# Designs tried in a protein design run: designed miniproteins, single chains. Part 60

Each design is a single chain, and the fold is of that chain. pLDDT is the mean over its residues in the fold that is shown.

## One batch from the design tools (miniprotein)

Design m2080
Fold by ESMFold2-Fast:
Structure m2080 (fold): chain A 109 residues (1-109)
Amino acid sequence: SPTPLAQLLLQVMELLRKDPRAEPSPIPEGYQINSFEEFVSVLVYLVGLLSDELLEELFQTPLFQQLLALLQEEVKKLLPELAAKTPPVTSVDELLAFLQSLIKALSEL
């Protein structure tokens, strides 16, 4: 069964499939997110597919804010050194910087 974090990401993906402005995701329906590293890779890939306008709209959704809050709590557990250096993410620019830092930290494990 998917983790709460993976479930929220799947809900974000479904929300985007309903928006005709979103580029078709190559990630198939029912894709299994089996690790935190896979979760981060899927999230980064998905964010990279979105236009600036659509990414800003997504960021403002309660669903994405829930995903982000839970992601930051998981980072505190798994990567406490990164969490200590990361301020609360309150903008899309801060989100992109956070995801870059997260990818780098995971690649160094």
Scores: mean pLDDT 80

Design m2081
Fold by ESMFold2-Fast:
Structure m2081 (fold): chain A 90 residues (1-90)
Amino acid sequence: SAEELQEKLNSLKEDLDGLERFLEEHGKDLSVETLKGILKSLKDAEVLLDKLVEKYKESITPEIQKEIEEIKEKLKSLIEKVERLIEEKE
């Protein structure tokens, strides 16, 4: 349902916002191993989001589609940030 999809998208958005703050505050102090773990989790989240979109495709309103696009952009931004942090340490 649209309601169930919306709840899952809101949870993902909150998790990504929390991760962004964590990386801003602590990213420079994290080990390369920890950063690579975060990178894997973010890439896994992109795959999970695509699977959610396919599962709930009949329930996707224009408003939900916009939220999905915002979450995808956030994931890309965080992936790039983590990749940069890894590069700076290696």
Scores: mean pLDDT 87

Design m2082
Fold by ESMFold2-Fast:
Structure m2082 (fold): chain A 64 residues (1-64)
Amino acid sequence: MFMPLKEAVEKGLKPGDKIEARNKLTGEKIVGTVVDIGDGYVLIEGDNGELVLLPEEVVEVKKV
């Protein structure tokens, strides 16, 4: 089930983890690997090598 970024971090989400991320405003979904978790964002490398930065206020994540 999708959860807020802060909850996922509390449950052990870290760089190197594979996730599905959803943008709550656009409905876009991205599957990829966590590159970085910073103050107020997550940076994901998609399966095609694209880097995507998602703000914490708009992102929900789940582990794959």
Scores: mean pLDDT 83

Design m2083
Fold by ESMFold2-Fast:
Structure m2083 (fold): chain A 85 residues (1-85)
Amino acid sequence: MSAAQRAAVQARLDALKKELEEIEKMIEEARRTGNVTKLTAAKLRLIGLEIELERLLAELPADDPLRPDAEALLKRVRELIEEMK
């Protein structure tokens, strides 16, 4: 990858990590307050994040150094979705 492509992929991954942090805070607050609407919104955001991470991983070479971080993030997103069943 070019330096610009590497920076763009890193920025995408960092944005997805921040999104997950905000969703986890939303889930904690919703569970504490019993806010079903907020839990539903958080679940929809997690599903969107899963799709974006799957797309990112499909675009990354098998030997890309960012792949393990993206895979770990996807695993965490999927675990949270399962917890919300």
Scores: mean pLDDT 83

Design m2084
Fold by ESMFold2-Fast:
Structure m2084 (fold): chain A 70 residues (1-70)
Amino acid sequence: MPSEEELKLVEELKEYIEKHNLYVEGSKLATDESLLSLLRAHDYDLELSKQFLIHEAALEKNVPVSEFLD
């Protein structure tokens, strides 16, 4: 079961995904399990995890990274 800290970071990433429309068809990156795995792979560095999501979404959608920035 994820810790309270892990759940907070997952929610932060989910908000980021919704805000910047980072979801891609067929991608599991927007699921709680995949986001938790992503966070663990980056030692819970939220900013690195966000950057990974931007680059993956840009690659999958074939659009520039700037499309997903504020």
Scores: mean pLDDT 69

Design m2085
Fold by ESMFold2-Fast:
Structure m2085 (fold): chain A 65 residues (1-65)
Amino acid sequence: SPEVEAAVARLKAAGILDRPLLTPPQEAGSPTAQAIAHALRKAGYKDVPVDGALTDELRAAIAAL
């Protein structure tokens, strides 16, 4: 989805994601969304949902980078 694609691009620009595996983007709740959530948790955002859904909380965490 365009939203997941934009999130991946922002995380790459912030230096949190550099893996080709997270491109191309996929639907929320997909392996790509789960990988985004895990990358954010490793970067210190420990309250991010484990299922990788693009919730308002996850969007806010990405926007704060």
Scores: mean pLDDT 56

Design m2086
Fold by ESMFold2-Fast:
Formats: sequence, structure tokens, C-alpha cells
Structure m2086 (fold): chain A 68 residues (1-68)
Amino acid sequence: GAMLEKLQAQQERQALQAQRDELIAQRFAEADASEDPVLVVAAAVDSTVLKRLIDTHPEEARAFLAEQ
């Protein structure tokens, strides 16, 4: 039913957001270590784009994160 499908979608998005948080934390750590402001901006952009991808195209986001 619709309620069960919504719960499954919520759990999937939560898992994808956790994977995104880990990836972005790694990218910010690399940017901080390099002291390159371009890498800091890139990490912030990647964070925003990936969040939108998880919300709009979760299957594509899952495939992308699996390849990282």
C-alpha cells in the first residue's frame, strides 16, 4: 500500500543521505588538508548537487554512490 511504499522510500533516502554525508566529509577533509579554496567550493557544490539527486533520482544517486 501507499503507506508502506512511503516508508520504504524514506528509509532508502535516509541510507543514501548517510552515504552522501560520509563522502562529503571525506572531500572536505581533503580540501582542508590541501588548503585549496577551489576544493572547498567544489565539495560544497557536490554536496548540494548530490542532495538534489537523492531527492529527485534516488536510483541514479545509489548507482553513483556505489561507484565511489
Scores: mean pLDDT 79

Design m2087
Fold by ESMFold2-Fast:
Structure m2087 (fold): chain A 80 residues (1-80)
Amino acid sequence: SLMSEFERVREEMDRILEEVRKSTDMNEIEKYRREMERLHQQMVERFRNDPAMRMQVQFMYIAYMGEIFVQEEKLRKQKA
């Protein structure tokens, strides 16, 4: 089902976030950011004909990218 597929992708994004939070390497975080962007693009295409699901995917993506930005900011401050 579409809901099952959405939850699976959310679980994958949660795993990426866990790895980002553990990382102290900006290059590693950049690779995870690109993986997150790829998952988002695939889901937007998958739900292109479902506006409600597309919006839910977009809000989820924004929230996860925000968490990545927070980790990047923490590392930048530690290297200053």
Scores: mean pLDDT 83

Design m2088
Fold by ESMFold2-Fast:
Structure m2088 (fold): chain A 75 residues (1-75)
Amino acid sequence: MDEELDKAIRETVEALRKAGHPELADRVARVIVRYKAAGKPEQALETAKEVLKAVQSGDLDRAREIIDRAEAELA
């Protein structure tokens, strides 16, 4: 689980930075760290995968929506 989560985080953060959105990369990294700290590694992994899929499909609005939703849940 930790290896899969670490890989998903790296791939998602790198994809967002390459897309020209370092602020979204920082936000998603923070969300994943907070989910992991809250004992919710499944939500962390799923969030990383959903954001990565959205970025890879060119749907940056969807990626932002996923991050916004996760930040609201963690507030």
Scores: mean pLDDT 83

Design m2089
Fold by ESMFold2-Fast:
Structure m2089 (fold): chain A 76 residues (1-76)
Amino acid sequence: SEEEALLEALRKKLNLDDSTFLSLKAELEYIKSRNPEAYEEALKRIRENMDTLTVELVGKIIKEVAEEHKVPEKLA
């Protein structure tokens, strides 16, 4: 799928290990479960920023999209 291709491209670009990649997928799935529109917006911003992505920028995008769409923070 386009989603799976984007996530694999992200994994390769940032050289993510398995645990970091699974954590990222879990955060995105959490957002998707709360607000599918927020999830699509997060994927869109990741795609648009692909050339300049860092682990920190991905985290910032996810946080900003969740806050904009009123997705509750996943607290431990």
Scores: mean pLDDT 81

Design m2090
Fold by ESMFold2-Fast:
Structure m2090 (fold): chain A 81 residues (1-81)
Amino acid sequence: LKKEMEEVLGGEIVELYEQALELAKQAEEAIAKDPNSPEAKALAQQALQTIAEFQALLDRKGIPEEKVIELEEKLLEEEEK
């Protein structure tokens, strides 16, 4: 999965994508534990900022969101074969 994304999108974009997913997961876990905690709010904000940076990098490199979706679809097809 990661290797093909790195070949198509570049390692930097894949790293930001993984960081965004990890931060989103951490934010969800923190919110589930205590939705009013400053830590949950900080993690949610960091996740949103990382997602915004990921999208800005895609825009700078001229990679449309549709291409990322197509790549995910291809990777799912290969896993099912």
Scores: mean pLDDT 71

Design m2091
Fold by ESMFold2-Fast:
Structure m2091 (fold): chain A 103 residues (1-103)
Amino acid sequence: GPLPLLDDSTTLAELKAVIERILKEEGVDPSLAFPLVWALLRGDPQAIIDVFKEAGVSDEKAARVLYRLARALGVPFDQEELDKLVKEKDVETLARLVTTGRL
């Protein structure tokens, strides 16, 4: 099914554009936006992890991208807990959060 946290106003094109902007600003290849959009739509946290690993993206950059994406998607989170996940570079938990909307 669709992402449970996507707003009715959020289109696939808008989601892709948001991801491309975040990737570019974090120094990650913006071409990864398409496979990330598809992983998010499928609700597949492992596919998100695999996209970053196959592209050689560091856990630090992957965690920052997923943090910014969680904020952009309006994920209801405790800011302190989310900041901790980024500091610990917990890409697996951040990938689950952006796909499921919960920790």
Scores: mean pLDDT 80

Design m2092
Fold by ESMFold2-Fast:
Structure m2092 (fold): chain A 62 residues (1-62)
Amino acid sequence: AKNPESGTEDLFLTNAKTDDEYMLGLLRAALARLEEKAATAPLSPEEQRARAGLLAEIERLS
């Protein structure tokens, strides 16, 4: 079908099993959203700080 409805965010949250897995899922999703935004427009300073924090937390939890 040509009507792809976004559900990846809900799928990630629904399939989370532990607090660590849930947090990693959220962090990776947020990072992916920032990367997608950065591909079309420069990130704000707030978003750049958030991206750096997400990368650090993902590395520490993974």
Scores: mean pLDDT 69

Design m2093
Fold by ESMFold2-Fast:
Structure m2093 (fold): chain A 62 residues (1-62)
Amino acid sequence: MVKITIKISVDPSLAPERQAALTAAARKAAEEIAKRLAEERGEDVELGVHVTSAAEAAAHVA
């Protein structure tokens, strides 16, 4: 088993709505990257996605 951690930081000066949209898009991209790496390795992958944004601190980010 391989652990893959993808850290995503979103500029806190952006409007919360934009932070949420960018965070959602970044998470989706990170998941696709992890799937590709898991397929190339031929083994089970534990994916950790860490996102830091003002929107996530104030509300649930999609």
Scores: mean pLDDT 67

Design m2094
Fold by ESMFold2-Fast:
Structure m2094 (fold): chain A 82 residues (1-82)
Amino acid sequence: MAAQEAAIRAELRAAMRAGDRDRIKALLKRLLGMTDEQADRAIDIWENSPLSKDKRIELSAETTVGVAALRRAVDRTVARLK
């Protein structure tokens, strides 16, 4: 639902801008069903991306919200960041 999506995007953007890895991991685990190891790997790939911080935040927020609980959302984000 649009209201839920807006709230999740705002929460993800805030956590990513703050560099709060614990909150980002919690959101990835909740929304995508990721393990701690998968979440840490995704964050590492995200941080090492040559994209600007704003683009990295937006892609991660869109991917997480757009596919919600689909674990493979991170695979799509990783492929785009490669």
Scores: mean pLDDT 66

Design m2095
Fold by ESMFold2-Fast:
Structure m2095 (fold): chain A 80 residues (1-80)
Amino acid sequence: AKEKAEESIKKTEELGKKYPEVKELAEESIAKAKEALKEDEVKGAQTAAASYSAVAISAVGVEIDKELQEKKEKKKLELE
């Protein structure tokens, strides 16, 4: 259980570094997972996995928003 929690925390940290937009969410998620791990390793692992999933979904949203913004910028260039 502890190993899976540590893996999820590490993946969450990597997402926060790759996507500055989700950095605060990643930091909050890591803090919650570490607190849960102090009480119960299984509950900590579940909290870490759920937190990672939430941050990963948010990161996908950031990528979609960036693609939409690039498409708008390209359209402005084509209209000049």
Scores: mean pLDDT 76

Design m2096
Fold by ESMFold2-Fast:
Structure m2096 (fold): chain A 89 residues (1-89)
Amino acid sequence: LKNRDVVLADAELEIASAEAAIREARERLERGEALSTPELAALGVLAASLEVLGEWARKHGLEEVAERLFRLAEELRRLVRESEELRER
């Protein structure tokens, strides 16, 4: 129970952080602005963190939270690919 509550609190914080990062990255890509290498690295680290937390949430029976964390991680990785493709254009 105490461990599950900690996972929920961590998940809520990471979800909020991921949603903010996704919004900022999308706005920049919509303006035709590619993200810098440090920014892409930061999004990659955030995605990896969400994946680890998602596995933890799943182990504690928080399937809906785990699904949301994995979905946000996939979106972050997609934004990294979109920015890299924009740089190649």
Scores: mean pLDDT 83

Design m2097
Fold by ESMFold2-Fast:
Structure m2097 (fold): chain A 81 residues (1-81)
Amino acid sequence: PEVLNPSRELRDELIRVAREHGAVSVNSWIVVDADGKKTVHVVVAMDKPSEEQKKALEEELTKVVKKYYPDAEVKIIVVEA
């Protein structure tokens, strides 16, 4: 599969939103399958994330991704830093 960088605007907004929730780092990339379908992957590292923080962040980041890539599948993973 092809791997692409998300737009600068999306990356900047993901960083801003994640930092507002206490994230220490954010990585994102797009995987394009054989049919041209895009999946946007977002990995957020946080110190001691609560279940509530994970859910809130996943929901908000999904909305951000869908603003730029409305037809893409979204996969968000919050990991402990």
Scores: mean pLDDT 85

Design m2098
Fold by ESMFold2-Fast:
Structure m2098 (fold): chain A 68 residues (1-68)
Amino acid sequence: SVDEQVDQIVDEVVEKLVAEHGERPSLQQIVRGANELIERLEKLGFSEDQIDRGLQRFAARIGELLAA
């Protein structure tokens, strides 16, 4: 499904962020990751609502990382 494709891309961006910067990325690194996610989803032709879904999942996963 489209939702599964968006979720997979979010997970790949978060995993790359953690692999490159560790479990507690800086605010600047998080912002760069969010911008990469937006650019990837826009390039693939996802809608504004689908990009918003991706950003919500990204924020939730980063929040879980920072809470641990």
Scores: mean pLDDT 87

Design m2099
Fold by ESMFold2-Fast:
Structure m2099 (fold): chain A 68 residues (1-68)
Amino acid sequence: MKKWRVTFSDGTEVIAEGETGEEAARNAAEKLGLKVSKVAITDKTETEMKGVVFTEDGRFYHFTVKLI
């Protein structure tokens, strides 16, 4: 399984596993106790992806995910 570093806009970093960066971001948010409704990728580069985690209570959290 691939390991990813997920960094949220508040500076919180989580190491999460997933076959994709989207899966890793979902797993990272769930490790932080968030109830994830959707994950959207907004930007892709060769080294990282950026996106937003949406929660069931209507909040959203920007993140960057990078393969390690």
Scores: mean pLDDT 82

Design m2100
Fold by ESMFold2-Fast:
Structure m2100 (fold): chain A 95 residues (1-95)
Amino acid sequence: AISDEELALAQKVLDALGLKSLTPEAFIRLVHEIQMLYPFDKKISYEEFKELVLKFSGGKVSDEEIEKMFNFFDLDGDGYISWGEFQNALALATQ
């Protein structure tokens, strides 16, 4: 189940990124999908991330919005998202 606190957090992240193509509920489901598909020690490349976002959204998200989401999670700027970076980015959004 999605909590009101998770919905508020998702909305804050989407607002910060200027994303209009995703609802808070859809963003949370995308996060859960990534968590289910990728093990803790695997890094996600930009291309793998893009494929997941397009698959989840049915192709409705623009390349610019995908790049904004990827850059939000890629805290070290190394071109890959680790599980730790993914979790840290979400934690930073909560403050």
Scores: mean pLDDT 71

Design m2101
Fold by ESMFold2-Fast:
Structure m2101 (fold): chain A 63 residues (1-63)
Amino acid sequence: LAEEAKQKVLDGVSVSYVLFELAEKGVISMEQAYYLSLKMLRLSREQQAELLKKAIEDALKKK
C-alpha cells in the first residue's frame, strides 16, 4: 500500500487523487486526506511521495 501510493505519485498521479483513493479504501480518514492534500501541494513530488508513504505506514501501524 505505502510503496504503491509512493510509486503512483512518482509516476505522475495527483497526490490528491491517491489520498482520496486511500480514504475510500479506509486506510486514512476523509478529513486526513483533505488536510494532507492541502499540505502536500506546496511540496516537491519526491517530498509528496515520501510524506504519503510515511502517513500510510503510520496509519497501518496496528500489526
Scores: mean pLDDT 75

Design m2102
Fold by ESMFold2-Fast:
Structure m2102 (fold): chain A 76 residues (1-76)
Amino acid sequence: MVEERVIEYEIEAETAEEFTKKAEEVAKRLGEEFRELAARYSSLSGSLTGTAEGVTDEGPVGPSRLKLVVKVVATT
């Protein structure tokens, strides 16, 4: 069987500390998803795309928004 899974995460934060905390949570969840797929399927392939934006009305403040899209194809 072939399973195609698209995992999409968006992180928006007003501070660098909040962004870091949310990014850590996303990384843990992504790892759990891959671990589950690897346990059920013998072959995994995927792609990763991301966009980051760190601009406010006061100017650039580092990464304040990240959209991460992971596409995984799993086969038995």
Scores: mean pLDDT 68

Design m2103
Fold by ESMFold2-Fast:
Structure m2103 (fold): chain A 61 residues (1-61)
Amino acid sequence: SLSPEEVALLEETVARIYELADRGAAREELLALVDEFLARTGNEALAQSLRTLVDDLVAKR
């Protein structure tokens, strides 16, 4: 289960990924947000899901 702090960080990270992806940010910049999330939470499973989100958003360009 996720802590409330992890949920808040996840929601914020997802929002930032969408905003930067919409502005045409490079895949590497989006992955840096995932690395920050992983560093703060240690949640590798969620980090992998966020990497999948990044790859999906980049593929839609």
Scores: mean pLDDT 85

Design m2104
Fold by ESMFold2-Fast:
Structure m2104 (fold): chain A 100 residues (1-100)
Amino acid sequence: MEEIEVVDLGEATFDTNEKTTFKAYGVVFFDEQGNPILSIGNLPSLDEAIEVAKKLIEEGKAAYAVVFELTIDGNKITLKRVVVAPKELAERFKKAIEKS
């Protein structure tokens, strides 16, 4: 019984002249070798994107997933990423973040 964890990779913020408000949520799924195998976009929220990621990992359809939230708010673009993975793999991602 695999425990699935969510690891926050943090946020990157960039300046833009867009002067618009936009949010997009999506998931990219990876195999055991780290190859992207499936992408799902146009999800209604970060929480639903995480739940979709957990479901496919629990079903054995992917080894792990990266969930993203893209926000454009006036003059700022913010990209938030989280990894959804079995506990052992999630711990490896946590260690990689701490060393970067």
Scores: mean pLDDT 78

Design m2105
Fold by ESMFold2-Fast:
Structure m2105 (fold): chain A 79 residues (1-79)
Amino acid sequence: LEELKKEMDEEMYKEALRNIQAIEDRARRILAENKDIVVEDISNDELAQLPEEVRQKRMAELTLEKLPEIRKLLEEIAK
């Protein structure tokens, strides 16, 4: 983490934000395409055993849940 702080400049921070936005956009698209699929509250270990569509929707939901936390970490690193 300390090494990343030394290497992070404004350009790298902006690139990281663009990458996170692309991930968010993809996750939202997956949710929109699979909105009618019912997803159980499933552990990550069980994801590999699920139908593809259910797995994609669950991964997209988890991605959106974690993105605010990841953005917060980037803000801390960029300081």
Scores: mean pLDDT 70

Design m2106
Fold by ESMFold2-Fast:
Structure m2106 (fold): chain A 89 residues (1-89)
Amino acid sequence: MELKLDLTASRSGIIVLAPRREVADEMAARIAEALAAGQPVVVLTEVEEGQTATVSLTLTAPGTRAGVGVDLRGVKEATGISVAAADMR
């Protein structure tokens, strides 16, 4: 399994791993709070074992608030993904 992240903003942010969709739903309030505070948030769900997931996200320049989306193509069923918190310069 491979993950490729491209962050273009020079600021602190939150990347949230949700190993299951159910866990992502439970974290909805925290995700909404972080977005309201202007922090970038990326939520990933499970991918099938042996599948390659490519995650691409683009953030605005520092000081600009923007939403962040993530697309996992080719996902059929779930096994788990891990991503750490990041701060870009």
Scores: mean pLDDT 42

Design m2107
Fold by ESMFold2-Fast:
Structure m2107 (fold): chain A 60 residues (1-60)
Amino acid sequence: MSEAVLEATVPGSSPEAAQRAEEQVRELAERARALGWEVGPIRVRTSPDRTTATARASRP
């Protein structure tokens, strides 16, 4: 009955930035699951100056 997007953005376009963004969203996903949310796959997108990780969350 509720939907949300979990998102973390870090500066930079390095592989290390991608790992940090993914780890932040993974932490958010674990907390969301503890509250009864279902969390989909984490997707990472890199731009020249930033890296963003996202995951879709839903709760019945």
Scores: mean pLDDT 83

Design m2108
Fold by ESMFold2-Fast:
Structure m2108 (fold): chain A 101 residues (1-101)
Amino acid sequence: MPFPDSREELLRRGELLLQILSQLTDEEDKEFVRIMASVLSAEELEEIVRGRSPEEVLEALLERAIRILRERGVEVPEDASPLELAERAHEVVAQELGELE
């Protein structure tokens, strides 16, 4: 996606993402982080990553996915995986942007 960020900000965002992904061993957790990073602004992603362990980052991203869904009146199943919740949050946000499509 084209970002309104400077080249330095884009590189910093990429470095933060690589740092998180390098600390994860589960492929579903890595995919979850990639999907959530596409839903969040650079500032929101940086806020989530700053001062947190990889486990705390995953928990914060999960909370953010649930919040996105609930604020839009979407039911959140108790047994849904983090990946399923991230995919649903991405779908909802993409639909809001897709008013132009």
Scores: mean pLDDT 73

Design m2109
Fold by ESMFold2-Fast:
Structure m2109 (fold): chain A 65 residues (1-65)
Amino acid sequence: SAAAEAELAALMREINEATEPLPARETPSGARVAGGDYSEVEKAMYVIGLAVSRLAGVPFETPAK
């Protein structure tokens, strides 16, 4: 669990950096775009978190909606 958590955190961080805030396709130099609606990324992270919670056997807190 601890090892799986650390490995997952590293992977999620890599994914987040690759997609946040927007895909690198916006600029040839890879410039960032400030502000905006990032619900897509949040939803993706939520789904990944849920899947890993089930796989690693770690409690997953669902956002109160």
Scores: mean pLDDT 55

Design m2110
Fold by ESMFold2-Fast:
Structure m2110 (fold): chain A 87 residues (1-87)
Amino acid sequence: EEKKKELIDKLVSDIRKVRAEPMDEETYLKKLQEIRDKYIKEAKELGFSNEEIDKILAEAARRVHQENEREKKFIDEMKKLIEELKK
């Protein structure tokens, strides 16, 4: 359903925005919790079942996790290149 895809895209986008802001781990986790609670409420208001909400959250988490792994690899590669240029 179109609304399910829209919720996943918005959830991932909000998590990306929080991740881009410089903050400590505790503040980051609190903001992620607020985003999660917001989207659970919105999904319930749209009439999604608990099973469907779990699938929405799982898909959003999967996409964010995959992006974080790719970003970490890219940063590591760039750090190695900078170290080589300094020698």
Scores: mean pLDDT 75

Design m2111
Fold by ESMFold2-Fast:
Formats: C-alpha cells, sequence, structure tokens
Structure m2111 (fold): chain A 117 residues (1-117)
C-alpha cells in the first residue's frame, strides 16, 4: 500500500515525523475499516508519543484476528506481549474491534517494525 511505502521511507530516512504518523493512521484504516475516528485519534496520539521517545524507530500496526471470545482475544494479546518483550519490543496500544460476524479482533501498535510471524 502507499501508506506502507511512506512508513518504510520514513524508517529509511532515519526519523519518524508527522508524515510517518499519518501514514500509520492510513495503514490502520486499510487494515481495519471499522475503526472509529476516536480510535484513529487514539492511534495517532500513541504514534506521536512513540515518535517523541523513539525518533529513529517507526512503530508498526498489526491486526490481530481469530478470537471467538473476549477471553481468547486477551490470551492472544498476552501471548503477543510476551513475544514482543522477548524481542525488546513493546505493545504500545491495542484497540479492540468486532468483525461483521461478531468475532473479536484488535488493532495493535507495536514499538518497532515487527517481522511477520
Amino acid sequence: SEARRRVLAGIRDGRVDEAVVEALVELARELAPGLSEEDLERLREAAREHAKRHPDRAPAVVLLEGAASPAELEALLERLRAVLAAGGQELVLAVPLRDAEGRYRALVLVGRPVPAP
């Protein structure tokens, strides 16, 4: 996607600026079209705060899917948190969502670029 290309360009240039933050928000819209404007603003604020702490590291947005219940979603988030911590990363923000079938999802902001599982 164009948003993904802009995030990668910001990483290559060694500084996370407002354009990279807006590209992350756009990527979140692409991954989870059901996000509210309030959810997107929370994501924007979290990404800006991360950029202040880590100006040389762009965060990543990841959609976590496949949970049949809130308890299963929380277990998936706990497993993700443990994996990220072992790699020196953090889960910066998790926005819980439901899909059209009522399944539980979360859009998560992680504290550095994360390779696919």
Scores: mean pLDDT 76

Design m2112
Fold by ESMFold2-Fast:
Structure m2112 (fold): chain A 73 residues (1-73)
Amino acid sequence: MIEAVLPRSRVSFDEVVEALKKAGAEIDKIERTEDELVLRGKFPKDKVVAAINALGGAAAQRGGDEVRIRFID
């Protein structure tokens, strides 16, 4: 699992999904709320963390095979 926080004013949900796919993520499921994006699939953890950091976010690696992103003001 990767837990991340991204500034809502800097990136959209679609931009994040595209950035993760470009980083090599194979996304099987997307769950979306107003403030949170949860992705399930196969993720190259190092490249996904680097992609989130490049978008201006902060990411931490945890055990498991999901990516959770919270959008903040």
Scores: mean pLDDT 78

Design m2113
Fold by ESMFold2-Fast:
Structure m2113 (fold): chain A 64 residues (1-64)
Amino acid sequence: SAEKVKLVQELSEIVAQIDALEEQIARETDPEERARLQQQLDALKQQAIDLFRQLAPDLPIHTP
């Protein structure tokens, strides 16, 4: 459905942002910026979980 296509696209975009942030955190030497990026990463991971639950509410997801 068009709705599922939209959710899959949003999930793909968030996953790409998560990957980019993880790479940036791995290279970041400033602890203040690292902490800020980690907060953004945590927020994106939560958004990914929420979107995944909308796509497949009956599929088990591992708690972090």
Scores: mean pLDDT 80

Design m2114
Fold by ESMFold2-Fast:
Structure m2114 (fold): chain A 80 residues (1-80)
Amino acid sequence: MKEKIEELAKQLNSPDPAVREKAVDELIELIKNASDEEIAYILATVYRLSKDPVAVAKVSNAAMEVASDETIDRAHALAE
């Protein structure tokens, strides 16, 4: 799982908009089916590796719908 998350987060930096949109959709789908611990890791990886503020916002919004505030705070700590 961690390797796939890192790969998807790197794809958010693709010059191809279709690759970026597919990576966003796959990350959102993973978040919907993920544990709080996995969501924290997904967000931390996206915050650390992504350069696209729109993609980061979309993934973060999906996580905020299903994760607790504590999980979001943990993701920020893990990204540092």
Scores: mean pLDDT 80

Design m2115
Fold by ESMFold2-Fast:
Order: structure tokens, then sequence, then C-alpha cells
Structure m2115 (fold): chain A 75 residues (1-75)
């Protein structure tokens, strides 16, 4: 899988999960907001911590980190 394909897949998974978080925010605003902020924080931390690799690989790592954080808090 190419770096561009990895980024596209990771972004799609992140976007799909954020749509679920938005729905949770409507149902439980405090829980949804917590998940959203944790996911965004994980995304930014992964992006900032990755000094090497292509832009696509760095973004893929960010989206994967955000997705994992949101999945953990949704469970």
Amino acid sequence: MSPAERKAQAQAEYDALMARVDEELKKDPEKGEKIRKASEHAYRAALEGRASGSPEEREAAGYRAGTLAAQHLLS
C-alpha cells in the first residue's frame, strides 16, 4: 500500500468515526466533546511528533492516532 493510499484509508476511517462522535455529541454532549477533543489532541500529537517520513505518512499516523483515541473512548 502506497503512502497516499495509507493516508486516504486512515483519513476515511477517521472521518467515519468523527461522524459517529458528532452523533454521540447530540445524544451526550459532554461525552461527545470529550471524545472529539481527545481524538483531535491525539491527531496533533502524532503529527508534531513525526519528524520524518512523507507528508502523507505523517498525516496517516495522525489520523490513525485520532481514530484509536476515539474508538477507545466510544467503547
Scores: mean pLDDT 78

